# Designs tried in a protein design run: designed miniproteins, single chains, continued (4). Part 75

Each design is a single chain, and the fold is of that chain. pLDDT is the mean over its residues in the fold that is shown.

## One batch from the design tools (miniprotein)

Design m14769
Fold by ESMFold2-Fast:
Structure m14769 (fold): chain A 65 residues (1-65)
Amino acid sequence: MEELKKLILELIALKLRLIGLEFDLELAKAQGDEEKAAALEKEIEELKKEIKELEEKIKELEKKL
């Protein structure tokens, strides 16, 4: 249970970070900062991959409980 709780808290933290990065991306696009927008898009895609991997780990752990 403690490990599952830690993974869930990490998932929540990553999802909150994703929301922040998506907001920053829209601001960068609105300002015409193409370099910053491109960098943020890359970070967002990497973070989405981390979230998906963590969600899969949580599902596997829940199945074993």
Scores: mean pLDDT 83

Design m14770
Fold by ESMFold2-Fast:
Structure m14770 (fold): chain A 97 residues (1-97)
Amino acid sequence: MLERRLERIRAGARARGLDPEEVARRLASLFSAGSILYAGGQFSASLGDTEAAKADYEAAIELFEELLRLARELGDEETAREAEEKLRRARENLEKV
């Protein structure tokens, strides 16, 4: 649930002396932007646009790697697992284009 995720993120940030609202906004932004780029890569690949698909997947991978790093810093194991899964899928799809 989104509300529970945001509360875990805020709690992890507070425990580490970080701004909980700033961290929550950044994590949500990384999730959103990464997902949009991943979807863009899938769409471009479906049209046979290999170069556009590669660019979008590479950008999504970069954002999901930052998301994973931030989630691990916060001790949010659930978000870290989701980021790892998204990274695995993006890397797998990049290899196929």
Scores: mean pLDDT 85

Design m14771
Fold by ESMFold2-Fast:
Structure m14771 (fold): chain A 62 residues (1-62)
Amino acid sequence: MELAKKAAENLRKAAEAYRQSGDEDTAKILENAAKALEEHDATTPEEVGRAAVKGAPSTLLP
C-alpha cells in the first residue's frame, strides 16, 4: 500500500506536468494509472498498465 500510494502521487505530479505542457493525452494515461493504484483496482504493474491503456485515446494505441 505505501509504495502504491507514493507511485500514485508521482503519477499525479507527472500528469499535472504533462497537462501544463499541453500533453493532455499523456496526462490522462498517467491519471488513469494513478486512479487505479489509489482504488486498489490494479495492484500489479501489469494491471496498472492495462488500466492506463483502457482510458487512452485510439491515437496513442499501436
Scores: mean pLDDT 67

Design m14772
Fold by ESMFold2-Fast:
Structure m14772 (fold): chain A 66 residues (1-66)
Amino acid sequence: SAEEELKKLKEAQEVAKQLEEKLRKETGLDVRVIVLSPDKLLIYTFDGDKITSEILSLEEAKERLA
């Protein structure tokens, strides 16, 4: 349902925010976490001249956050 999709999107946004803060603190690097869909998060890490990207499911992002 549309209500369930919206709840999942809000959960993904909150997880993305928390994961971004955690990774920035752990690495000391500029890290951005972007919600592509309720089930797909994109992580960008900026290490000097190098940009790395990683795609996580919402479940994988929650495991990384724990």
Scores: mean pLDDT 84

Design m14773
Fold by ESMFold2-Fast:
Structure m14773 (fold): chain A 92 residues (1-92)
Amino acid sequence: SREIRRLADELRRRLRDLGFDATVEIEGNQLRIVVRHENPTSLIGFALKLIGLSLEGLDIEVRINGDTLEVVIRAESEEELKEALERLIEAL
């Protein structure tokens, strides 16, 4: 969806505005976010925002490796993925 890609680009911009080196990728109903930051507190803060969103119906995987945090969000539908993206952007 063009709208989903626009929201993914907006999320990437918002994350970069917050000082993260960020990539945001969409594949089907899956969202992959990779953020890099020199301060571990910033990565943990982002992970806590994700946990706090109470995103129902989503499978969320979080991996931390060094200065990098990877988040994979899988939704049952494009509509749920769109709602998750909008809530993520609003929470930042």
Scores: mean pLDDT 82

Design m14774
Fold by ESMFold2-Fast:
Structure m14774 (fold): chain A 118 residues (1-118)
Amino acid sequence: MAEEAARVAAAQAAVKDVLIEAGVPEEEAERLASGEGNSIYLDPEQAERLREAVARATEAGRGILLLEANTPEELQRLNREARRLVEAGVAVAVLRLEEVDGRYRVSNAGVSITPPAR
């Protein structure tokens, strides 16, 4: 339990950090990272910063992935990346990014601490 909690906390910290890098205020980033906040709306520039921040965090071995499309191919790609990280002992948080009326809505889709199961 303590080890699971530490891994989940690390994934939540990754979510908070990438949202702050994208220009989200710290209090709002923390609420979304904890799963207590509502969805956050980003402009296109902030959405691009979020993509770059998530890519850097994932490359650094932090457990965070960005879901932009609900296609089977995109979901398979993310499941493969999530499995790789979880098998390395890293909990994975997934952020969903959706285009809504010329803006981007970011929401916390949850944290995985086990490899993706069918």
Scores: mean pLDDT 77

Design m14775
Fold by ESMFold2-Fast:
Structure m14775 (fold): chain A 75 residues (1-75)
Amino acid sequence: MREKAEEELVKGDKALREGNYEEAIKHFQRAIELAPEEDTELIARAYLGIASAYEKLGDQEKAETWRKKAEEALK
């Protein structure tokens, strides 16, 4: 399960680098779904990826929401 979550995280990172922001969000959301609840580092990384994608898409409100989720996950 964790290995599949990490795979989706990597796919999200690749999509983000390629400018495929909506595809990146989909992969990061899948990573969150597959991640164990206690893997707060992986979940936070996915949240930050979603925030970055929304920022690039011009949705600053959603970007800020996902950044706050990442901050909360690391507490």
Scores: mean pLDDT 84

Design m14776
Fold by ESMFold2-Fast:
Structure m14776 (fold): chain A 78 residues (1-78)
Amino acid sequence: MAMEEEREALARAAERAERLAEQAEAAGVPEAAELLREAAEILREMAERELSPEEREELLRRAEELAEEAARIVREAV
């Protein structure tokens, strides 16, 4: 049940990204919060849609890039 395991992992990742976005906003870094929310939305869409392996890799990379940029902004802001 690879698809079900993947969806569960993606849903958990989306939830974590949303929690990080809330923390970033509370810390006064709204730009990072917006990037994290966008990453969470991508991860949630991946969990809900049936995607090819290539499409999943592309979307996962995009979500990762958004999360990395958010982390960079937070590090530079504090």
Scores: mean pLDDT 79

Design m14777
Fold by ESMFold2-Fast:
Structure m14777 (fold): chain A 65 residues (1-65)
Amino acid sequence: MELKPKNAAEAMVQLGEAARELGISGHELGTRVAEAVGLPPTGAGAAKAVLEHPEVVNKILAELE
């Protein structure tokens, strides 16, 4: 899977959908994604990670599939 959100709200929705497909919590995926790019493990940090570092986030998603 690959995330392509246009804004923070879409990033949060797409992270939640990806977490469901992977069988993990949205909180767990969001924390992992934010920490991987050095951002705070919060919803805002996770959204920013997807928007500013999509290559790192999509690599993590590929590793979790």
Scores: mean pLDDT 79

Design m14778
Fold by ESMFold2-Fast:
Structure m14778 (fold): chain A 87 residues (1-87)
Amino acid sequence: AKAEVERLIAEGEELMKRGEDYLVRGLALGGEEGVRYARRAAELFRLAAEKYREAAALDPSDERAKENAEIAERGARLAEELARQLA
């Protein structure tokens, strides 16, 4: 249903914002603490991708959900790479 798709997208967007906040703080802190923040960002981006995929499954015609899932997955991979670079 439309309301369910919108809810999942909103949940994904909130997880993306939280992931971005953790990533920014991780980069600013650096070291072992920065690694922990970057790893948390990756987890949040993966959760966002799951929410967007659920939305895309409910409405396959909604390109927004598919595009955001891809962006979230890319964000998770980049956050994991940054965590490795900071370690």
Scores: mean pLDDT 88

Design m14779
Fold by ESMFold2-Fast:
Structure m14779 (fold): chain A 68 residues (1-68)
Amino acid sequence: MSPEEIVEEKMEEEIERAKKLGDEETVKDAEVLKKMLLDTVRKEKLSPEEARNMAEAAIAYLRKRREE
């Protein structure tokens, strides 16, 4: 799986989860983060492992922000 496909898959899963919960702010933030992460992967030529770690960190950040 390409670095871009990993980011897209992970972020789309979190976006769909947020939609099911009715969390419009998290959906919007996740869509913005998805674009930023894809740009970073392309610009920095990240490996699949680096892309996965970055996407997982972004998802953890979004979930923690909801609890605050």
Scores: mean pLDDT 83

Design m14780
Fold by ESMFold2-Fast:
Order: sequence, then C-alpha cells, then structure tokens
Structure m14780 (fold): chain A 86 residues (1-86)
Amino acid sequence: AAAPRVVSAEADPKEVTAQPGETVTITLRALVEAPDGSLVEQSVEVELTIPADAQGTFTLPVAGEIEVDGQRVGAVAEVTVHVLPR
C-alpha cells in the first residue's frame, strides 16, 4: 500500500505582524493524497515564537505533522513575519 503524500501545503496567514518575543499561531493547511488515492484536506495549528532580537521582515518555514488513516506525513509551508520595533 502507498504511504500518504502531501500534494500541497500553505500557511494561513501567509504574512503576520508581531513584536519580538511574541507567540503567533499559524494554521498549516495541507492537501494529502491518502493510500487509496483519495484527496483529503487537513489542517494543523503551529505556534511560532518570534525571536527576542528579531527585526525587519523575514520568512520562516512552518512544519506540521498530518495524520491520515493512522499514518503520519510531514508538511512544510512558509510564513513571512514583519517585526514591529519595541
């Protein structure tokens, strides 16, 4: 039997504005192909803590684990962070 396969993954929101040291919640949305060939939409919430010394705008990978039919597959998307000065 085939393992589940991630077809696409997106961060929601794709862009966040936060202060240094703030924790933001990103929803990782994935489209997964199940072992039987069906497509399943799954989402997982990921918490990102903005580094205390962060400044400006940067892109971070957001990784989450999706479970389909008792099997787990990793999904990764990118989020852009705009840091507010203290």
Scores: mean pLDDT 80

Design m14781
Fold by ESMFold2-Fast:
Structure m14781 (fold): chain A 68 residues (1-68)
Amino acid sequence: SLEEKKKEILEEIDRIFEERADASLVEQARAAWKAVEELTKDESPENQEELTSLANAYIRERLAERQA
């Protein structure tokens, strides 16, 4: 379901930021966005828009926390 996919994306973003904690913020962001693109590439256009919007907001929030 779309809800399960949203949860999967948020969990994957968290995992990437955790695994790459010693990397630069730029590298963390690139890895997270690449993973989101891979997870959403086969979704319908409407689902891609909603999932990408959610992911971009969450990645920005995670980056802000790391820059604090």
Scores: mean pLDDT 81

Design m14782
Fold by ESMFold2-Fast:
Structure m14782 (fold): chain A 67 residues (1-67)
Amino acid sequence: VTEEQLDLEVESALKYIQAAIHRMEAERLEKLAPVLGEEALVQSRKHYEEADKLIREANELDEKAKA
């Protein structure tokens, strides 16, 4: 394993962690939506979209690390 590959793996891992945090927040907001109202659903959707973006970026870094 090269240092460059390790750096890509670390960056990918950090993006996966950030995506997981956004997913957790999105799920919490969905569960609270019956109490907090429609605004919670809007915020939940934004967190899911950010998580999906981070996962795509992490996957691209993983592919570069494999190459």
Scores: mean pLDDT 83

Design m14783
Fold by ESMFold2-Fast:
Structure m14783 (fold): chain A 77 residues (1-77)
Amino acid sequence: GIESLEAMLAATTNPRAQAQLLTMLGEAYARQGKLEEAIRAYEAALALDPDNERARRSLAEVLAQLGRDEEAAALLA
């Protein structure tokens, strides 16, 4: 659950591992319909690991769902 991911994130010092956990947290928020929280989690993941394709694709999908198509397109450019 989200609480377990947050606990793992707090215990993790490796930025790449933190990015993976933030991506998973974003996916968990998106499944609950918490799209703004999902966006923040994915943006945090990309700040730590800009090459995280999973976070980038998932962020673009959520942005498109919210009608933020220009932002989604720019992310994948």
Scores: mean pLDDT 85

Design m14784
Fold by ESMFold2-Fast:
Structure m14784 (fold): chain A 58 residues (1-58)
Amino acid sequence: MEELYEKVLKTALGLAKKFGVERTLELLRREARLAEELGDLEMAEMLRRVAEEVEKEA
């Protein structure tokens, strides 16, 4: 769980640097919503935490 969070966060920060924070946040929030709809609440919470950290970089 923690290892996956760190890898996803690192990838998201890299995407934000290349393509912009706003676009990266849109992608993360869409993925979190899809995970929640599929019942993967753990993945949805992780993706929301990653989005909060990316937004902090803005």
Scores: mean pLDDT 80

Design m14785
Fold by ESMFold2-Fast:
Structure m14785 (fold): chain A 80 residues (1-80)
Amino acid sequence: GEDRLREVVGRASDEMLRIYEEYRAGKLTKEQAKERIDQVYDRAVAEIEADPTVSPEEKAAYIAQLQAARDYLLAELDRE
């Protein structure tokens, strides 16, 4: 349900942020960080789309939240 999708969004956002922090710590290259962020985003979107209990309208809102989080972190990576 909605609570599950909210948790998916929160978990994915936190995981993408941790990847960015690993890049900042010198543990990942920019290219590795982008690839891992994209993988987290793609998995989370697939989980949201696969949920049969939540409306398409609500799914679109959760995907938009994930996209905003991803876009923000990718922009931060591009600042160098």
Scores: mean pLDDT 87

Design m14786
Fold by ESMFold2-Fast:
Structure m14786 (fold): chain A 69 residues (1-69)
Amino acid sequence: EAKEKEEEAFRKVVETLYKDGEESIKEYIERLEEIKEKAEKNNTEKAKKTLEKVEELLELTEKILEELK
């Protein structure tokens, strides 16, 4: 419900994928990049918000992965 709870849940997802193996984490990153590409093809304000959110999630994923190393 709170943004902090969503970020914590997201962190646990990334941690689980990392422990499951490189293949799982790569698929997750690839999925986020696909969403980014779709958002870039649309020039609406909603698509711009989606693009910002996906970039934020990619940055968070990178930070979490660095912490797990």
Scores: mean pLDDT 74

Design m14787
Fold by ESMFold2-Fast:
Structure m14787 (fold): chain A 61 residues (1-61)
Amino acid sequence: MMEEEKKMSETAQEAYRLLRAGKEEEAEKLVEETIKSLKDKDIQETLKSSYKSIKANVKAR
């Protein structure tokens, strides 16, 4: 697995944990910082899409 793909996956998991804990601002900051650190635009877009999906799923419960 490429390093950026692993970083994206780990960030998505941590963002989900933070959202579940009610720390939405921390989750958004983590995702934004990770996107800025990624060089691959496709991986950046994948992380953005994953975060939107995670946020929607957490709020829909």
Scores: mean pLDDT 78

Design m14788
Fold by ESMFold2-Fast:
Structure m14788 (fold): chain A 84 residues (1-84)
Amino acid sequence: MKEEIFKLIEKLKELVRKKYEEKDPERAERLLKQLDALEELIEEGRYEEALKLAKDMLENTEDPELRKLLEEIIKLIEKMKKEK
């Protein structure tokens, strides 16, 4: 389960680099930093905090592909929280 979430986060990081690194490097840096924080929270088993961060990211994201990946990540975090 953690491996699936980390794979999605890595895919999201690659998508952020492709879409924003040249056009909006400040946004790219901010999003990548948030994704690094998300990975750390999940690795530490801090799923409630990870869920809050992922939802905050979703609210501040307008790109439909980024939103789709964030929604999938949120669903997996919620599943891990329930299976505790």
Scores: mean pLDDT 82

Design m14789
Fold by ESMFold2-Fast:
Structure m14789 (fold): chain A 77 residues (1-77)
Amino acid sequence: SAREEGERLLERAEEALLAGDYEEALRLAEEAARLNAEDPLLVGKAYGIQAAAYLALGDEEKAREYRRKALELFRKA
């Protein structure tokens, strides 16, 4: 299912984040969100990973933006 694929992509994104592969973490998290656009909890988790990756890359503005978007989505879930 799209949800199972999204969860698998988020697991891989977290692995990439821990390995320091920040660009790969962003790509995987974005694909998970795209496949599950209607699932606020899953998209929120993806945005959380993107926020962490942007912070690690030094993009504080995008990190703040994605953290805010994740928190808004968790409120809907």
Scores: mean pLDDT 88

Design m14790
Fold by ESMFold2-Fast:
Structure m14790 (fold): chain A 79 residues (1-79)
Amino acid sequence: EIDEILKEMDTMRQDVQQMAQDNSTMSGRLNNLIDTINNNIRLIKSYAAKGSQYAPQIKNLADAQKEEVQFLKQVIDKL
């Protein structure tokens, strides 16, 4: 469901924003990640507007973004 994917992406953006507030020394990298998430949200909305045949692209983009956020969380946790 596209609405659920967009909600997950927005929640992810909020989580990264909180991480940037908690980790001021890493704020540059975390703000860059927020920009990437915002760009991906816009792209997902664009695909959704074009038609249901773009559902695989939407899913792949959301999954890739989740992996990137999870990787960065793991990097910060190990420091």
Scores: mean pLDDT 80

Design m14791
Fold by ESMFold2-Fast:
Structure m14791 (fold): chain A 55 residues (1-55)
Amino acid sequence: SEAEKLYKQALKLFEEGKYLEAVDLLHEALKLDPSLEPAFIEHLRKIVEEETKKK
């Protein structure tokens, strides 16, 4: 579950606002397990929507 570890790290970085670093880790996670993409996209959309709503 190396892909899951990278996926979790990517989500954490997105929550911290470190978007460039998060994208790199996300790419590595999806490279190992592409089936994580739908779940990650849904999570990412929620995080981004909440952050943009704070403006």
Scores: mean pLDDT 74

Design m14792
Fold by ESMFold2-Fast:
Structure m14792 (fold): chain A 88 residues (1-88)
Amino acid sequence: AEEHLEKGKEYAAAGDVEEASIHFLLAAREYYKNKDYEKAIEVLEELIKLAPDSKYTAAAYQGIAIAYEKLGDEEKAAYYKKKAEEAA
C-alpha cells in the first residue's frame, strides 16, 4: 500500500497523472485488503483532487462509497455512489 502511495505521489509531482492515478488505485486496493477503509478513502480523495474529470474518477468515487459503507456511514456512502454514477 505505502509503496504504491509513494509512487503515485512521485508520478503526480512529475506531472504523470495517468501513472499516478493507477498507483493510487492500487494503493487503495491494498488498504481494502487490510480493512484500512479510512486510508483507502484518503488515497482515493487524493486521486480525485489530482484528476477530477478522468476515466479513473468513477472508480475512485465507487471505492470511497464502498469504504464508507464498510465504516457504517450510509449517508456518505449514498452520496459517493451518486457521484460515481454521474462520473461514469
Scores: mean pLDDT 80

Design m14793
Fold by ESMFold2-Fast:
Structure m14793 (fold): chain A 74 residues (1-74)
Amino acid sequence: MPSVEQLRETLDIVLALAEREAATLSAEARAKVQELMREFRERADEAIAAGDAEGFLRLAQEFGKRVREIVAED
């Protein structure tokens, strides 16, 4: 099982990668990604605080899917 520290580090990496990708998108798509990043951060923080590694992974996978949809539509 990943530690709380490892989950926090993974969250930071995922958000950093999303910010880099958002910088290459249109202003509209970038705003959508930024909204998803905010929602993901809030939900991920809750999962990490609960020690729910599986919930965190599911949230990260769902976030990635939504970001890919926005990129594909841009």
Scores: mean pLDDT 83

Design m14794
Fold by ESMFold2-Fast:
Structure m14794 (fold): chain A 83 residues (1-83)
Amino acid sequence: MSEEERQEVGRRTVAALLRHAAELAPALEALGAELEARGLPELVAEAEVARRLAELLAALGDEEGAEAARRLAEILREEAARA
């Protein structure tokens, strides 16, 4: 993994999030409350957000956004495993 890859998939994930912000807002609000209640470490919580975002984007038909978010989740999960 390179920092450039992480930045690129992060940028694509954010772009997809912004394209679907209104549709995603209720699901992301509920997810935020769930993760806060679980008290997960920051990197683990970030990886879970990216994973759930990939599922939500796929459901909206944004395959490119879903793929970027899935890759970001893999990168963040690997970073969490090394922390």
Scores: mean pLDDT 81

Design m14795
Fold by ESMFold2-Fast:
Structure m14795 (fold): chain A 71 residues (1-71)
Amino acid sequence: SVQDIFQAAVEAARRGDAEGVRQQADQLTSLGHDDAGDGLRQLGRQLAAGADPAQVAAAIEEIGTDTLARD
């Protein structure tokens, strides 16, 4: 489910796993959630560049809340 993808992305971000965030972004895009997928992909790049994992995880949770509210 879309909720499970966002949960996996948040957990990947908390671990500092930028590649894990990118994999979940790709899954969102494959399901037609292009804006959410692009958002997570950008956050994954920020994580790879040294952004705080907790801040990236919080940003992913915000995108997830917005995405689920539109569905």
Scores: mean pLDDT 87

Design m14796
Fold by ESMFold2-Fast:
Structure m14796 (fold): chain A 70 residues (1-70)
Amino acid sequence: SEEQLLAETYRALADMYLALGDIAESKGNTEEAIELYEKAIELYRKAVELGDPSGERDLKIAEERLKKLK
């Protein structure tokens, strides 16, 4: 369904932002990492709302990464 394809797309984009956030953090770019993790969180929430249950686990990972930087 289109809803499932949208959920998969939001999750894929969230995974990209999470990875970019991890790269920014590894370089010491804390402000950039925060922005990237916040974008990942937003996109994971959209994937979960569309019924991707595995997005809930990845959402928690992104939230924990953000919490360490704040």
Scores: mean pLDDT 86

Design m14797
Fold by ESMFold2-Fast:
Structure m14797 (fold): chain A 64 residues (1-64)
Amino acid sequence: SSEEGYKLFKEKLEEKLPETKKRLEEIRATTPEEQRGLEELLAVADTLDEVYKEVLEEKAKKEA
């Protein structure tokens, strides 16, 4: 069901996104081009975290 899929997706995001962000922060760039690439990946991770929080807030409002 869509509800079961949502729960699984939520659990995976809560587990994997913080781990992925931490690993990205631990990578050392050796060139300015690599540094820009890392900054872009971190920005994508931050955007996903923000969208995830917005989805949870919207769901909470709908169920209240």
Scores: mean pLDDT 71

Design m14798
Fold by ESMFold2-Fast:
Structure m14798 (fold): chain A 66 residues (1-66)
Amino acid sequence: SREEQIERVLEAIEELTGSPLTTKPQVLAALRELQRDPELLEEVSRRTGLSPEEIFELLREYAESL
């Protein structure tokens, strides 16, 4: 489901960066980090099985829900 995909993305980012993703500013900061760090984005993609485009879409949807 979409909720399960969001959870996988959040878990992967938290494990890789050590940064929590519980507030909208934290999620937006993570989005900027992924945009600046293609290696980090590729690692999130590999761990989740989602494309970079899907990861950005899911994080934006999650941020809008907070």
Scores: mean pLDDT 87

Design m14799
Fold by ESMFold2-Fast:
Structure m14799 (fold): chain A 72 residues (1-72)
Amino acid sequence: MSLDEILAAEAEEMAKAAEELIKKAKEALKKGDLHKATLLASTALLLASMAGDEKLKEEARKVLEEVDEKIA
């Protein structure tokens, strides 16, 4: 396996992890667990950024914005 193949596989795994964390963050938000929602969404944003997935970054940012709206 080449370095490029390893990097592509890692990016795919990070994107999948980010998607799963976004789903968990939305569930935490629905349950009113704002602290857990923030932690999960922030971690998802980091992983999506490392994967270069702009759609997942936007989804994670939306969860963080919803948390801010509930606190305000």
Scores: mean pLDDT 81

Design m14800
Fold by ESMFold2-Fast:
Formats: sequence, structure tokens, C-alpha cells
Structure m14800 (fold): chain A 82 residues (1-82)
Amino acid sequence: DAKKYFELGEEYYKKGDLIKAAEYYHKAIELDPKDAEAYFKLGEVYYEAGDLEAAKFYYKKALELEPDNEKLKEKLEEVEKL
């Protein structure tokens, strides 16, 4: 269940367990590869972990799925300035 894995990713991210958060967001994406929010959240996990290249990759994937999403455009611009 992609929704359940997404919720587990959110739970672990909230607890600061970035490794488990990434694991569950990856599982959510495997079951639903068109979930822009799951890609965005995975980008947030990598950003928090200091992996800016991985963060940019997943933000770009989210933006490919939702090209008119202003929040995703702003977040990608923010990370690209670093």
C-alpha cells in the first residue's frame, strides 16, 4: 500500500530518522511512481541529510510530475543557489 509507506516515511521523518524516512518514501515511489508528493518528501529527507545533489534530483522528479507547482519551483531554485 503506497499510502501506508508514505505515512510511515512521514512518521520517521518527524522523528528525525532520515534513513527509515528515505526507505519508506522509496517504497511508496516503487508502488506509485507518479506520486509527486512522495518525490518531494524524499527530496526534503536528502536536503535535511545534507545531500544536495540527491535533494535536487528528487525535487526535479516531483516538478516533472507537477510542472505548474510553484512551491516545487521555489524549493528547487532555493537548493540550486547552494
Scores: mean pLDDT 86

Design m14801
Fold by ESMFold2-Fast:
Structure m14801 (fold): chain A 60 residues (1-60)
Amino acid sequence: SEELREKVREALEKRGITSEEKIEEATAFAEALVETMGLSEEKAVEVAVDVVLIQVEAEK
């Protein structure tokens, strides 16, 4: 959803991540969490952003 993607973009940009690829990855992960685990959009965004931040840190 566009709303979910926008929330993911805002959260990642606040953390210095502006890569469209990383935003798309986090958005897809958040959507999967909402659909398969019934998480709220807010919680799904939080989890997806945290996972992407861990991945970015590990790549440095």
Scores: mean pLDDT 80

Design m14802
Fold by ESMFold2-Fast:
Structure m14802 (fold): chain A 85 residues (1-85)
Amino acid sequence: SLVETLKKVLEAAKKALEEGNRDDAEIMLTFAYGVLALARSAGHEELAEKLEPLVDKAYENVRAGDFEGAKKAIEEALKTLEELS
């Protein structure tokens, strides 16, 4: 499912950040954008609308070198995803 795919991608991004792997975190967050675009196209507008800002926040924090801020945004995204599933 799209929810399970998003969860795995976000968990992988968080793990990459915990390991200090910025490149893997950016790749996983880019995949999250792709899954969210697919979810929106499939009629999951509420899921996409709620998750997109959190993925944006995570990606911006990774680019800024704020791994703690990025992890918090991913944790919030994972919690939001659980509440919507």
Scores: mean pLDDT 86

Design m14803
Fold by ESMFold2-Fast:
Structure m14803 (fold): chain A 61 residues (1-61)
Amino acid sequence: SSELENMELALDFEIQYALRQGDEETAAQLREVREELRRTGDVEKTKARVAEITKQRLERE
């Protein structure tokens, strides 16, 4: 679905951003979320996980 495609694109962007920051742990978490999305198709769960991971990154200042 277009929602799945958009979420995959968003995850790719977030993974690239984490790698650019040298944050391998965040990149690994995002890759796990991407694998889960590909397996389950659960966009809502994926969105919640991405938001949580992004919040943690913002807390790093």
Scores: mean pLDDT 81

Design m14804
Fold by ESMFold2-Fast:
Structure m14804 (fold): chain A 99 residues (1-99)
Amino acid sequence: MEEELRQRAIEDARKAVEKGRSATKEMNEAVEKLKAGQVTPEELEKAIERGLKATDEMVKAANRAYEAGVDEAAQEAITSAREMLDAVEKGRKALEEKR
């Protein structure tokens, strides 16, 4: 029972991190494409919205992992959430600087 609860928390955190890493890659690509004139500011804004949602999911997964006593999974989710927020910040700066 406890082992199953911990395993679910680990798996949920892993899935949230995987989604978050995909969103981070999408954000970084959108920033580079905006600089190259290949995407619109509106497309980057949508990527920012998706990144913020992914961050929220990772934070929630981290809280659940912490409650289940799997601190390592919680730390991985928190770290990935910070990386996503950094990418969102870069996206916002690129949007302000748009060529």
Scores: mean pLDDT 83

